# Ledger of designs, part 27: designed miniproteins, single chains, continued (4)

Each design is a single chain, and the fold is of that chain. pLDDT is the mean over its residues in the fold that is shown.

## One batch from the design tools (miniprotein)

Design m12968
Fold by ESMFold2-Fast:
Structure m12968 (fold): chain A 64 residues (1-64)
Amino acid sequence: SLADRIAALEAAAEAALAAAEAQLRAALKDAPEAEVAAEIERARRGVDTWLAARVAAARAEAAA
């Protein structure tokens, strides 16, 4: 269903953000926390943009 596809996309986005956060914290272990937080926020914005686009595409496909 469309709801199941959206749920899968949301789960994928959550997993991607968690992985990105872990990688950023490992790569920036010696950086100030403010820099780490800024990079995580940048990653979160990217994931949010991706998710919005994929959800919009799924909704458009379901309407066709």
Scores: mean pLDDT 88

Design m12970
Fold by ESMFold2-Fast:
Structure m12970 (fold): chain A 78 residues (1-78)
Amino acid sequence: VDHEALAAGLRALLEQLDADVAELAARYPPEEAAEALRRAAELLEGLARRFEELGALEAARAARELAERLRAAAEELE
């Protein structure tokens, strides 16, 4: 697995996060948008733990940061 490419992909998602969240909030009811964001955060937290086990520390950090931002966005939609 290319750990650098994986970390770069996660950072690209993080950079686009505000726009992606705004689009989701515009298209879906707040409850559905918040639920989707929380589910995505849970998946990313699981992936971060797995990346740490594989030694992909940059990818793990990016995944945790993305998960934290998604949870915060879900709270704002409530």
Scores: mean pLDDT 79

Design m12971
Fold by ESMFold2-Fast:
Structure m12971 (fold): chain A 56 residues (1-56)
Amino acid sequence: STEERIREAIERLVARKVAEGRPLTDISPEEQREIAREAGVSVSQVKEALRRRGLL
């Protein structure tokens, strides 16, 4: 589903940021666009998903 693709894209980004020692709440507009492209959704949908998770 679309929601599952968004979740998986966010989880991959979170795993990468943790490995790099970067803050989880510091999700840049560029990273938001990359999640949107990976999940095949709008940046607006990504922002809502991040807000629900306390990451934005």
Scores: mean pLDDT 82

Design m12972
Fold by ESMFold2-Fast:
Structure m12972 (fold): chain A 40 residues (1-40)
Amino acid sequence: MEELKKIIEEGKKAYEAFVKARDLARQGKPADEITKAIRE
């Protein structure tokens, strides 16, 4: 079930994105800019 592997990989990416979001938030970036940076 390839979908299971994709879910696990997305979990790892979400964690990395969360760390980046925390860093950007500490810089005072607004939520929409943080979201755009994570999406890229």
Scores: mean pLDDT 74

Design m12973
Fold by ESMFold2-Fast:
Structure m12973 (fold): chain A 50 residues (1-50)
Amino acid sequence: ALSAELQREVDLGVQQLYYAVQIVVAKKLGDEKSVEEYTKKLEEITRQLE
C-alpha cells in the first residue's frame, strides 16, 4: 500500500540521518573502523529505498 511505502521511506530516511551523524562522530574520534562500518550501513539502507 502507498501508506506503508511512505512509512518505509520515512523510516529509512531517519536511519540514513542516524548513520550519517554516527559517521561524523566516529571521524571526530579518529575511529576509522567505525567510519567504515557506519558507511556500509548507510549504503545498505540506501539500497533498501531502491
Scores: mean pLDDT 80

Design m12974
Fold by ESMFold2-Fast:
Order: sequence, then structure tokens, then C-alpha cells
Structure m12974 (fold): chain A 60 residues (1-60)
Amino acid sequence: SLAEEAVKKYEELIKENPDSANYWFGLAAAYRQLGETEKADEYLAKAFELNPELGDRAAW
């Protein structure tokens, strides 16, 4: 599925740039789409930890 493909892509991007809040947000969104709510919440928290202003740009 597109969501599974997105997970793999964002995991690779995070490996190269682990301080990018946008990549952690993308990973969280992909897991939410897969119904993996606990993982989505965990990675969303990581995104907001790295950039608290992310909520101004992202409609969760």
C-alpha cells in the first residue's frame, strides 16, 4: 500500500536526517493511515519534540 511505502521512505530519510521534524511527522501520518495508532502517536510526539511549531503547518 502507499502507506507502507511511505513508512519505508520516511524511515530511510530519518536515518539520514534524524533531526527533521517533518520526516517524523510524515512517518506518524503513514502509521496513522495504516491504523497503527500507538506508533503514530509515538512518532508524532517525536516530531513535536523536535519542532513545537509544527502544529501551525500540519492539520493532524
Scores: mean pLDDT 78

Design m12976
Fold by ESMFold2-Fast:
Structure m12976 (fold): chain A 55 residues (1-55)
Amino acid sequence: SKEEALERIKKGSIQIAKESGDLAFGKALAEREARKLGASEEEIQEIIEAIEKAL
């Protein structure tokens, strides 16, 4: 589902941000991939906030 795909994007972006040490890159990657799935700006913002809280 879209929700499951967005959850995978969030998890993957958190991992990439942690491994690279580049929070900005992780957030940008998540935003790009979520938009490709047709995520709303609200859904994108929730993912970004989750990434920030996880680091």
Scores: mean pLDDT 83

Design m12977
Fold by ESMFold2-Fast:
Structure m12977 (fold): chain A 80 residues (1-80)
Amino acid sequence: EAITAYEEGLKLARELGDRLGEARVLNNLGLVYEDLGNDDEALNYYEQAIVIYEELGDHAKASDVAVNVLKIAVRKVVPK
Protein backbone atom coordinates (compact mmCIF):
# COMPACT_ATOMS: atom_id res chain seq x y z
CA GLU A 1 0.00 0.00 0.00
CA ALA A 2 1.14 3.58 -0.73
CA ILE A 3 0.89 4.64 2.95
CA THR A 4 3.16 1.76 4.05
CA ALA A 5 5.75 2.67 1.39
CA TYR A 6 5.70 6.35 2.45
CA GLU A 7 5.94 5.39 6.15
CA GLU A 8 9.06 3.36 5.30
CA GLY A 9 10.43 6.30 3.30
CA LEU A 10 9.76 8.69 6.20
CA LYS A 11 11.61 6.42 8.65
CA LEU A 12 14.57 6.08 6.27
CA ALA A 13 14.76 9.84 5.58
CA ARG A 14 14.73 10.57 9.32
CA GLU A 15 17.40 7.92 10.05
CA LEU A 16 19.63 9.38 7.31
CA GLY A 17 18.98 13.01 8.29
CA ASP A 18 17.56 13.67 4.81
CA ARG A 19 15.38 16.68 5.62
CA LEU A 20 14.40 17.31 1.98
CA GLY A 21 13.41 13.65 1.57
CA GLU A 22 11.47 13.85 4.86
CA ALA A 23 9.50 16.89 3.61
CA ARG A 24 8.73 15.18 0.27
CA VAL A 25 7.45 12.02 1.98
CA LEU A 26 5.35 14.09 4.42
CA ASN A 27 3.78 15.98 1.49
CA ASN A 28 3.06 12.65 -0.27
CA LEU A 29 1.44 11.27 2.92
CA GLY A 30 -0.72 14.42 3.02
CA LEU A 31 -1.84 13.80 -0.57
CA VAL A 32 -2.66 10.13 0.15
CA TYR A 33 -4.70 10.96 3.28
CA GLU A 34 -6.52 13.75 1.38
CA ASP A 35 -7.42 11.21 -1.36
CA LEU A 36 -8.79 8.90 1.38
CA GLY A 37 -10.93 11.77 2.74
CA ASN A 38 -8.89 11.98 5.96
CA ASP A 39 -8.52 15.77 5.83
CA ASP A 40 -7.29 16.13 9.44
CA GLU A 41 -4.43 13.66 8.85
CA ALA A 42 -3.66 15.32 5.50
CA LEU A 43 -3.45 18.75 7.20
CA ASN A 44 -1.10 17.35 9.87
CA TYR A 45 1.31 15.96 7.24
CA TYR A 46 1.13 19.08 5.03
CA GLU A 47 1.90 21.35 8.03
CA GLN A 48 4.98 19.25 8.87
CA ALA A 49 6.21 19.41 5.25
CA ILE A 50 5.72 23.21 5.15
CA VAL A 51 7.84 23.66 8.32
CA ILE A 52 10.72 21.62 6.87
CA TYR A 53 10.60 23.35 3.45
CA GLU A 54 10.66 26.76 5.20
CA GLU A 55 13.64 25.63 7.34
CA LEU A 56 15.45 24.62 4.13
CA GLY A 57 14.62 27.98 2.48
CA ASP A 58 12.49 26.30 -0.21
CA HIS A 59 9.70 28.88 -0.09
CA ALA A 60 8.28 27.75 -3.46
CA LYS A 61 7.69 24.18 -2.21
CA ALA A 62 6.33 25.47 1.11
CA SER A 63 3.89 27.68 -0.85
CA ASP A 64 2.76 24.75 -3.04
CA VAL A 65 1.97 22.66 0.05
CA ALA A 66 0.24 25.63 1.72
CA VAL A 67 -2.18 25.83 -1.24
CA ASN A 68 -3.25 22.23 -0.45
CA VAL A 69 -3.84 23.23 3.19
CA LEU A 70 -5.97 26.20 2.06
CA LYS A 71 -8.07 23.98 -0.24
CA ILE A 72 -8.89 21.62 2.66
CA ALA A 73 -9.64 24.54 5.02
CA VAL A 74 -12.05 26.09 2.48
CA ARG A 75 -13.90 22.76 2.05
CA LYS A 76 -14.37 22.49 5.85
CA VAL A 77 -15.79 26.06 6.08
CA VAL A 78 -18.14 25.97 3.04
CA PRO A 79 -20.68 23.15 3.52
CA LYS A 80 -23.74 23.76 1.32
Scores: mean pLDDT 81

Design m12978
Fold by ESMFold2-Fast:
Structure m12978 (fold): chain A 68 residues (1-68)
Amino acid sequence: SAFLEKAERLLREAEEAIRRGDYETARRLVEEASQAVKALLTYEQDVETARRLAERVRELRERVEEGE
């Protein structure tokens, strides 16, 4: 799935940005990953995969918010 691959890549890049303390980049990447997860739900109906990815988005969003 193109949306799955994109979401996984963006989440990995966001985790790396958080590790560097680059919270501005991390916030953008988390937002883009959230959009890819929404597309996965809308077009592919892969609810279980989208739910797991949404949990990772929420976790990373929280870490970015704490770093702000």
Scores: mean pLDDT 84

Design m12979
Fold by ESMFold2-Fast:
Structure m12979 (fold): chain A 65 residues (1-65)
Amino acid sequence: MEERLREIARRAIEDLEKLLASDFPKEEKLAALDRFEELAEKAQLPEEIRRELLEKVEEAREKLE
């Protein structure tokens, strides 16, 4: 179970980083970050994985602002 969640989280982070590197408008990127954060908060994730996801969201948000 844990290995599956870790793999899903890793892919999610990769997708997020790909989105952030794209030419999408800042508004779209911020909306995606908000959605990502909501999903990470509501998911029944191990604390370590949840923390990693939320840290990535905060880093990305700071770069966009």
Scores: mean pLDDT 75

Design m12980
Fold by ESMFold2-Fast:
Structure m12980 (fold): chain A 55 residues (1-55)
Amino acid sequence: SEEEKEKKKLLFDKEVALGVESIKVAVEKVTGGDPTEEFRKLDEKAEEIEQERLA
């Protein structure tokens, strides 16, 4: 049903968000410094992927 599809999408979106956060934490640990530029690049790439998904 459509309601089940919406619930699965919400769960998937939540898991993706957690995955992105985990990657950012891993980058921070590996970089050992100010990861501001790395985080900015990751955010830009995530937005690019979302735009491609919507196209």
Scores: mean pLDDT 71

Design m12981
Fold by ESMFold2-Fast:
Structure m12981 (fold): chain A 73 residues (1-73)
Amino acid sequence: TGRQLHNLGLQYYKQKNYKLAAHYFERSGELYEKRGDLRSAAESYRLAAESYEKLGNYELAEEYYKKADELLK
């Protein structure tokens, strides 16, 4: 489920495995978005963005922050 993927992302984030954290947060966001849970999708996409910032990938971080913001309109 989207929640299971999100929780897995949080575990990898806590371990400072930001690459796997971003991957699971991306999948969680996509699954929540497909099911119409836009708030949970936005939260997962923001955490993907934060994970990309930790990796120094600022371009992807900006993209996911923007995607999260657009879902909350």
Scores: mean pLDDT 89

Design m12982
Fold by ESMFold2-Fast:
Structure m12982 (fold): chain A 70 residues (1-70)
Amino acid sequence: NPLSKLGRMARELMEKKGRDTLSTEELRELAEEAGLSEEQIERLVKAAEENGGKLSADQLDRELTRLALE
């Protein structure tokens, strides 16, 4: 599941970098690598942009849940 893969990769990157947020660019790169559709990637990027250019782990988890329901 691409959404589950993105969630795992995001947690691994946050842990490696010692922070609990991902930038818009990091989200785009991870989502592309996880195999999300262009539409799903743009929705995550837009959510990050609306949140000052980054998403926390909790915010990302909520956005992934929303995508899974569509």
Scores: mean pLDDT 83

Design m12983
Fold by ESMFold2-Fast:
Structure m12983 (fold): chain A 89 residues (1-89)
Amino acid sequence: GAAAYRAQMAALAAENADRIPAALAGDREVQLELARQVARLLAAALGAPELAPELEELAAAYVEAELAGDEERAEALRAEMAALVAAAR
């Protein structure tokens, strides 16, 4: 439920507090790892933990597209992630 998801997000934020400034500054490795962690938590929150590997791959690809300035690829990946999330709801 929402309480468990909120607790997991708070724990993720606490565990990564020292890495958030680096991610905001454009550290690719940190951004990719945070994206994968958020994707895993989202899959669990949706009750579809089996989607975690696919969401992690799409989230990582999205971050790489954004860092590369590939807006078309980033939009396509965002739409694919949104479709998976919508289908799992």
Scores: mean pLDDT 77

Design m12984
Fold by ESMFold2-Fast:
Structure m12984 (fold): chain A 68 residues (1-68)
Amino acid sequence: MAIETVKKIGELMLKGLEAAGAPQEVIDEVKKLFDEAIKALENGDREKAQEYLDKAIELVTAALTAAG
């Protein structure tokens, strides 16, 4: 996954969370996880980047499920 793709996915997910009325703390944590994933990719650590992305997706899914 390219860094630009991770940024685009992160922006879309964060907008989705904001539209769903997710708590700011959840939005901040998801943003932090995407930032950490990007840093891991910049360092060539694809496995660590995937872990951060998986955690971000789990939080997004949980927040959207709780909101709906």
Scores: mean pLDDT 80

Design m12985
Fold by ESMFold2-Fast:
Structure m12985 (fold): chain A 75 residues (1-75)
Amino acid sequence: SMEETAERLLRLAERALEAAENAKTVEEAIGAALAAIGAAFEAELLELPEEHRERIERVAREAVEAALEALKKLT
């Protein structure tokens, strides 16, 4: 269902955020950012209800920002 897909993508974005916050290498930071972007893009391509897309996108943005901060500390 759309609801199950939304839950899966939200969990992917949340895991990406956790991975970004705990990134100890440049590769881990980049991987976390790409996973988050992928979740947000899949939500848009599947045309999930706006409420679900907004939630996934919010977490994905936090993950990308956390990954960039981790990258700055690692370089």
Scores: mean pLDDT 90

Design m12986
Fold by ESMFold2-Fast:
Structure m12986 (fold): chain A 91 residues (1-91)
Amino acid sequence: MEELKKKFDEYIKKAKEHLERARQALDAGNIDEARRHVAEAKSYALKAKQYAEKLREVGTPEEGEQYLNKADELIKEVDELEARVRAARAA
């Protein structure tokens, strides 16, 4: 349980760090760098969701739901930024 929570927190942190770098790159007009950081953020967010699913299997339904919701919110933020990067490349 404890180790699964630590891995979840680790991947959430890495995903958020890459999201911030992607936002900075996008604001600077560095679209290719923003795209690379969004891809990394998405990878880490999906890994966090895998650990949230494992937490749901071994923990309480309530606790598992909370971790899944956190992962899904982060995936939504990644998808929204990915759409912004795509729009910037098309413009």
Scores: mean pLDDT 85

Design m12987
Fold by ESMFold2-Fast:
Structure m12987 (fold): chain A 65 residues (1-65)
Amino acid sequence: SNLARARELLEKAIEAAREGKIDEAKRLLKEAIELMNQSSDTASSQQMAEAVGLVIRVIGEILDA
């Protein structure tokens, strides 16, 4: 699903940010948010909350870099 793909991209974005690849992390985050928006009407509240939690983690890793 689009939400499962978004979560995969968010996990890759966390790893990229930790490696100092901030521009790559930002691109992955942007793509993941687009997929989450496409899934907002079909995803469960729990699945969406988990994806939002990953978004917050990506932003935190980028800011801590």
Scores: mean pLDDT 82

Design m12988
Fold by ESMFold2-Fast:
Structure m12988 (fold): chain A 108 residues (1-108)
Amino acid sequence: AAMAARARRVRELQAIDEGSAKGTEKGQALADALGLTPEERTRLVAAYSLMYAAVGRIYARRGATPEEKELLEKAADNVFERVDELLRQGATLDEIERLIEEEYEKMK
């Protein structure tokens, strides 16, 4: 039904927004802890925001449990250096999501 498709899209967008906000907060805290320059801070915060947005989208699409979401967040943290490198190369959310899911499957 059209209503079910719309509800699914709304849930995905909400999860992306919540993920992005959490990633922004974590990126800011890490930048502060590392004493980064404003330019380095902006880059790190953007990378964390996008990585956690990807976690949110995976979570919503899978209909994952809260426990699985925590494991997805740990998987994302484990691959952050590779995510950061891919983002510098202009990688898409789909590419970031694939990397996180591959790590998540190895952690199960």
Scores: mean pLDDT 85

Design m12990
Fold by ESMFold2-Fast:
Structure m12990 (fold): chain A 135 residues (1-135)
Amino acid sequence: SEEEKIDVLFQLVLDYLNRLREGILALLRANPEVSDEQIAAVEKALDTLATKVLIAYNLAKEQGLSVEEIARIIANIIKEGLDKVASLLPESLRPAFYRLVAETARDLAKQAEELGLTPFAEEMRKLADYFEEKA
């Protein structure tokens, strides 16, 4: 059902954000120039992003939104949230961050296609292209 597709979509997004968080924090912790305060700010921004995704999930179920509409909303939330994370990073780390985001978004797009979530896969490819251009 379309509701089951929305449930799968949000499970994929939350898993993606958790994996991306691990990669981002590893990147920051490997750099001695990055302060604990900067790491805490990035963690808070990632927590806010995850919260916005959960709010969107609940609204999607309440409003009976289509998979295509939800894919677009979630892609925009991820884009804005990750742009906020990038703004908190040292300029020297932003290219590596953008490449990590683009690569992981492409992997998520492949997973989404395999599960029949074509609209979401298309949005994730657009997201990957957006962040690649910034790298």
Scores: mean pLDDT 88

Design m12991
Fold by ESMFold2-Fast:
Structure m12991 (fold): chain A 76 residues (1-76)
Amino acid sequence: SLKEKVLKLIEEAKEAIRAGDLEKAREIAEELDKLGVPLASALVLAALKLYEITGDVEAAVELLEEAKELVLKLLD
């Protein structure tokens, strides 16, 4: 389902940020946009920007965890 694909991509974005793989996280944001979920794409990009500003991986990952609940409500 679309919901399952979005959840998997958000989880992969969290792992990319934890690994410092910003390019992979950007690719995931592009894939989310192509799937027709621009809000999820924007939230991944926001988490990347938070990481770039703060250097805080945990803060960026936490933002994506909170964002999952919002995205799930919109895909129901």
Scores: mean pLDDT 83

Design m12992
Fold by ESMFold2-Fast:
Structure m12992 (fold): chain A 83 residues (1-83)
Amino acid sequence: AKKLTDQGIKLAKEGKYEEAAKLFEEAAKKGNVEAQTHLGLVYSKMGEYDKAIKYLEEALKKDPENESARISLAVIKSIKKGQ
């Protein structure tokens, strides 16, 4: 899980969002909350706002104090409402 998340972060920094999403999905399926947060962020970068919201809400259910997920979710919901 952590190894997959770290690899996904590297790919996301390289702009390889689709490849990063695949690694984050695998880590998230294993219950990694950090991977769920990153998966939401890369889906947001890809314009997949419904998927981004889903994974950020799942991350917050497991870790309600996740400030990054809370802030990102609020921003994405604002963008989606403005579309």
Scores: mean pLDDT 80

Design m12993
Fold by ESMFold2-Fast:
Structure m12993 (fold): chain A 56 residues (1-56)
Amino acid sequence: KQKKIDELKDEIAEIYDKGYEETKSSELSEEQKKKALELRKEIAKIEGKEMIEQKI
């Protein structure tokens, strides 16, 4: 459980780091933002906490 959360966090960090280097800005591409948000939401779900409402 904790290992899976850690892996998801690492993947989010990689997306942000890689996206930042590629775009040379603080903002990720829309596709990268969506992927990072999905991973972040999954982490919250695994922890038994829902932060943001699911896509309707």
Scores: mean pLDDT 66

Design m12994
Fold by ESMFold2-Fast:
Structure m12994 (fold): chain A 60 residues (1-60)
Amino acid sequence: SKKEKWLKLLEEAKDLSDLAKEKLKSIIENLSDEVLEELKKLVEGTDDPELHKIYELLKE
């Protein structure tokens, strides 16, 4: 599934802390349009390229 691909990318993200991975994993597992919109706001407020990559995959 798409969620499994995103979770794998998250596990492979070298520069994310374990706490950040757990929070993003929870977001991905409970994905809804509202959660995706909140993630977009978070990503637009940061220069973290790994968060941008995760968001781009989630919106597809």
Scores: mean pLDDT 67

Design m12995
Fold by ESMFold2-Fast:
Structure m12995 (fold): chain A 89 residues (1-89)
Amino acid sequence: AVEKLKEALKKLEEAKKAAEEGDIEKAVELVEEAAELLEETGTFEAEILSSLLLMLVGIIKASEKIDKKEVVKILDILIKNVKKLIEEL
């Protein structure tokens, strides 16, 4: 059950790195992949985190002017929440 959470975490860490490098399109792709993995875990907490990731993707796609630093900061918060969920399992 923890395997998909760890894979989602890896994708979020890769997304954060892509965002730091200015590759927002790659960061969005990786966030969408992480959200899918979180949905597949079947836990309520992972489902909420998946929804927050998809909301972030929607905001990035709609806003056209989101600073990469803001994307990195939000991803860092979400990464910390996924790590906490893994520690509690």
Scores: mean pLDDT 81

Design m12996
Fold by ESMFold2-Fast:
Structure m12996 (fold): chain A 58 residues (1-58)
Amino acid sequence: MSKEELEKEIEEEEKAVEELEEEIKKRRAAGEDDTVLESALGILKAAIDFTKKLLEEK
């Protein structure tokens, strides 16, 4: 994957993180179980960190 593709991937994943955080807040406000979303958010953040590391290393 090229540097441009990695940068695009990071942008898309960061957008997904923001959307998930909004949904988690909405569910918490409603008192609903969001365990699956919290787990997904953690995994996605870890994936972003890994991709950023690859981008720096090239």
Scores: mean pLDDT 77

Design m12997
Fold by ESMFold2-Fast:
Structure m12997 (fold): chain A 57 residues (1-57)
Amino acid sequence: SLEVQKRVAVAELEEAGKKYNAPELAREGIERVLAAKSIEELQAIAREEVARLRAAA
């Protein structure tokens, strides 16, 4: 479950990095997502990192 959700979040951040022209920032977000210890932490990190990418655009 957690590993599947990490793969989904990584794919979403990769797409967001392409969409907002911020691949380095997306890479940092992916590292945070992969370090998450729970589904709740993963979801919070993913939301925050997508918001950062959107703000950088």
Scores: mean pLDDT 83

Design m12998
Fold by ESMFold2-Fast:
Structure m12998 (fold): chain A 88 residues (1-88)
Amino acid sequence: MFEKPSEEEKKIALEIIDVLNDTSLSPEEQLARIKELVDKIKSPLVAEAVLIHIATLLASETDPERQALYREAADIVAKKLKELEKKS
């Protein structure tokens, strides 16, 4: 089984959430930053937690532009989670 996530990996998860909520960035800039942060995730548990959070945000979001952002972010995280699960 995977080791307990490090504090650094928990920090990455929080940074992804912060980027998703940063309205000073364009959607393209938010997605680019999320992709960079997701590439740093080494724990499938952290990737899964981020994916669950994005899915929860998407379920309650009414703005179509925000829904599109969350769907693309979820795809990036889901792909990373799949890659991490296949490596073990």
Scores: mean pLDDT 80

Design m12999
Fold by ESMFold2-Fast:
Order: C-alpha cells, then sequence, then structure tokens
Structure m12999 (fold): chain A 64 residues (1-64)
C-alpha cells in the first residue's frame, strides 16, 4: 500500500540519519527511492507520497 511504501522510505532515511549520513546523502537517497516508487504510482498517489515523505524528511533532518 501507499502507507507501507511511505513507512519503508521513511525507515531507510532514518537509518541513514542514525548512521551519521550527511543532509546531501539523505536527500540523494530520497530522490532514488521516489524515482523508483513513482514508476508504479498514479498521479494522485505521487502527490500524496511527495507531500507525506517531504514532511517526514523535514522531521528527520531536524533530528540529524
Amino acid sequence: SLDELIEEITRQLRELARRGASREEIIRKLKELLDKAMETLTPEERDELNQRVGEELGRILAEQ
């Protein structure tokens, strides 16, 4: 589901942040994961994914 996909992307980004990855590395990983996800999603699901993952990215980067 879309929720499971968002959770998996968020998990991978948090794992990178926990390991001390740079902001640039985290953003690069996000782009890779979004590119793969968008191949299977409708335009509406892509918009929801971008919004929700963007919010999670903001939280992750604030935690460093």
Scores: mean pLDDT 81

Design m13000
Fold by ESMFold2-Fast:
Structure m13000 (fold): chain A 61 residues (1-61)
Amino acid sequence: SKEEIKKLLLETRPELGSEDEEYLDELVEKIIENVKEVLGLPEDTSNEEILKIIKKSIELG
């Protein structure tokens, strides 16, 4: 599921495609943490649920 979030990130922000894989993996983790913080989600929120939220946000934007 982190791979799916990374793929989605690259689709929405193509400029990140020039970054290395380690940087992208770290960025995905930071996005997960930021989504939980910004939206006030429970700490036990799964990566699958976060991916759904991100996808819905992108589809609506």
Scores: mean pLDDT 74

Design m13001
Fold by ESMFold2-Fast:
Structure m13001 (fold): chain A 61 residues (1-61)
Amino acid sequence: SKEEERKELLKLIAEILKIIGDIIELEKKLKTATGEEKEKIKKEIEELEKKLEELRKKLRE
């Protein structure tokens, strides 16, 4: 149904916005992080950016 399609689209948009927020918070932490913690945060940001790109690709379909 059209309502189900709209709910799925809104859910996808909400997930995208949440990931963007998570990336922003991790970038803030990255400014004060050092050594191993800095590398861990960089990897987490990279994983979230990859997930964001996959979700954005689904949104274009």
Scores: mean pLDDT 84

Design m13002
Fold by ESMFold2-Fast:
Structure m13002 (fold): chain A 55 residues (1-55)
Amino acid sequence: MKLTKEEIDYARKLAEEKGLSGQEVADEVAKRFGLPKIDPEELAEQLEKRYLEEK
């Protein structure tokens, strides 16, 4: 599943500011944006890619 920048930014906020696990972050992003269940591994890869794009 391809996430939007807004969804990725929200996931990063949850992981970095609240210290949530990958599964918890994936579940909260899916809940927040009304998405089907997100694979936490795929979400982690997209977060890492986004982080590297910003440095």
Scores: mean pLDDT 73

Design m13003
Fold by ESMFold2-Fast:
Structure m13003 (fold): chain A 55 residues (1-55)
Amino acid sequence: SSDEERMKEQAEAALELMRHMSPEEQARAIAELLRYAGTVSEEARRYVEELIARQ
């Protein structure tokens, strides 16, 4: 869906931005991103979890 596609693009951009954050800021941003992805779909949340695991 368009919402899932947009969310995936935003997740990738957010992860790139998070590379320049402190560990505390990264943890907060990751938690928020996972929460948001979960509201879109289970597939969206799984995608974000896999992106985080690859970092």
Scores: mean pLDDT 79

Design m13004
Fold by ESMFold2-Fast:
Structure m13004 (fold): chain A 66 residues (1-66)
Amino acid sequence: QEAKNEELLETAKNATRFLEENPDTSPETAALMKRYLEDLLASVPNPSEEVKKAVEETLELLEKII
């Protein structure tokens, strides 16, 4: 579970960094990133509040592009 939380947190942070560096990211790419992150989140039954917050922030950024 901890390993999955760490992967989820890293994935969210990497996605946010990618979007910050690539503000013209396509809606198709953003949609794929969102689906991957949502699937990963769903695989973790009890994510920590810190992880949930990071994921939510990344999903909000992705939603603005889609």
Scores: mean pLDDT 78

Design m13005
Fold by ESMFold2-Fast:
Structure m13005 (fold): chain A 71 residues (1-71)
Amino acid sequence: VEEARERARRARRELEEAMEEMRRAAEAGDREGILRAIGRVLRAIGDAIEAALRMIKAGVPREEALELAST
């Protein structure tokens, strides 16, 4: 369970960083940076979903797993 929780925390952190990068690129008008950040956000979302599914399989309640992956 601890490994699944750590994966969820890492995936959430990566998603937050990717969204932050997208926001900064948008503020700077950097089109190439925006596209790069979009790709990173999509990858981070996939990682977060995977982490949530692993937590559910490990016995963590679905609502808790989804909340950790979403925040």
Scores: mean pLDDT 72

Design m13006
Fold by ESMFold2-Fast:
Order: sequence, then C-alpha cells, then structure tokens
Structure m13006 (fold): chain A 63 residues (1-63)
Amino acid sequence: SAEEEALIKQLVKTQLARKLLENPDMTPSEIAELEKELTDRAQKAIAENGPTTSTLLNLMAEL
C-alpha cells in the first residue's frame, strides 16, 4: 500500500541518517547502495511478517 511504502521510506531514511553519523565520509555512490540495501531489507521483512508494530520495531533495531 501507499502507506506501507511511505513507512518504509521513513524507516530507511532514519537508519541511513544513523549510519551516516557512524560513517560520515561515505561517498554518494556508497550512500545510494546502502539506501537500496536498507530498502530491500525493509520491504522483505514487511512482505514476510506484515507491517506490524513488532516488525517495524525490529527493523528500527536491526537496520
């Protein structure tokens, strides 16, 4: 759904920002690759487990 896509984008954006704080010298290409990886992982988890609070909390902790 559109709401699930928006939620995935927000989760990925939050986790990407956190990882950039840990690795501030990442190149734009490395950032793009990481964003794709995080998006793919989030989409897979939601597809397998549903967009439940538990799934979202696990993604926030593990991404």
Scores: mean pLDDT 78

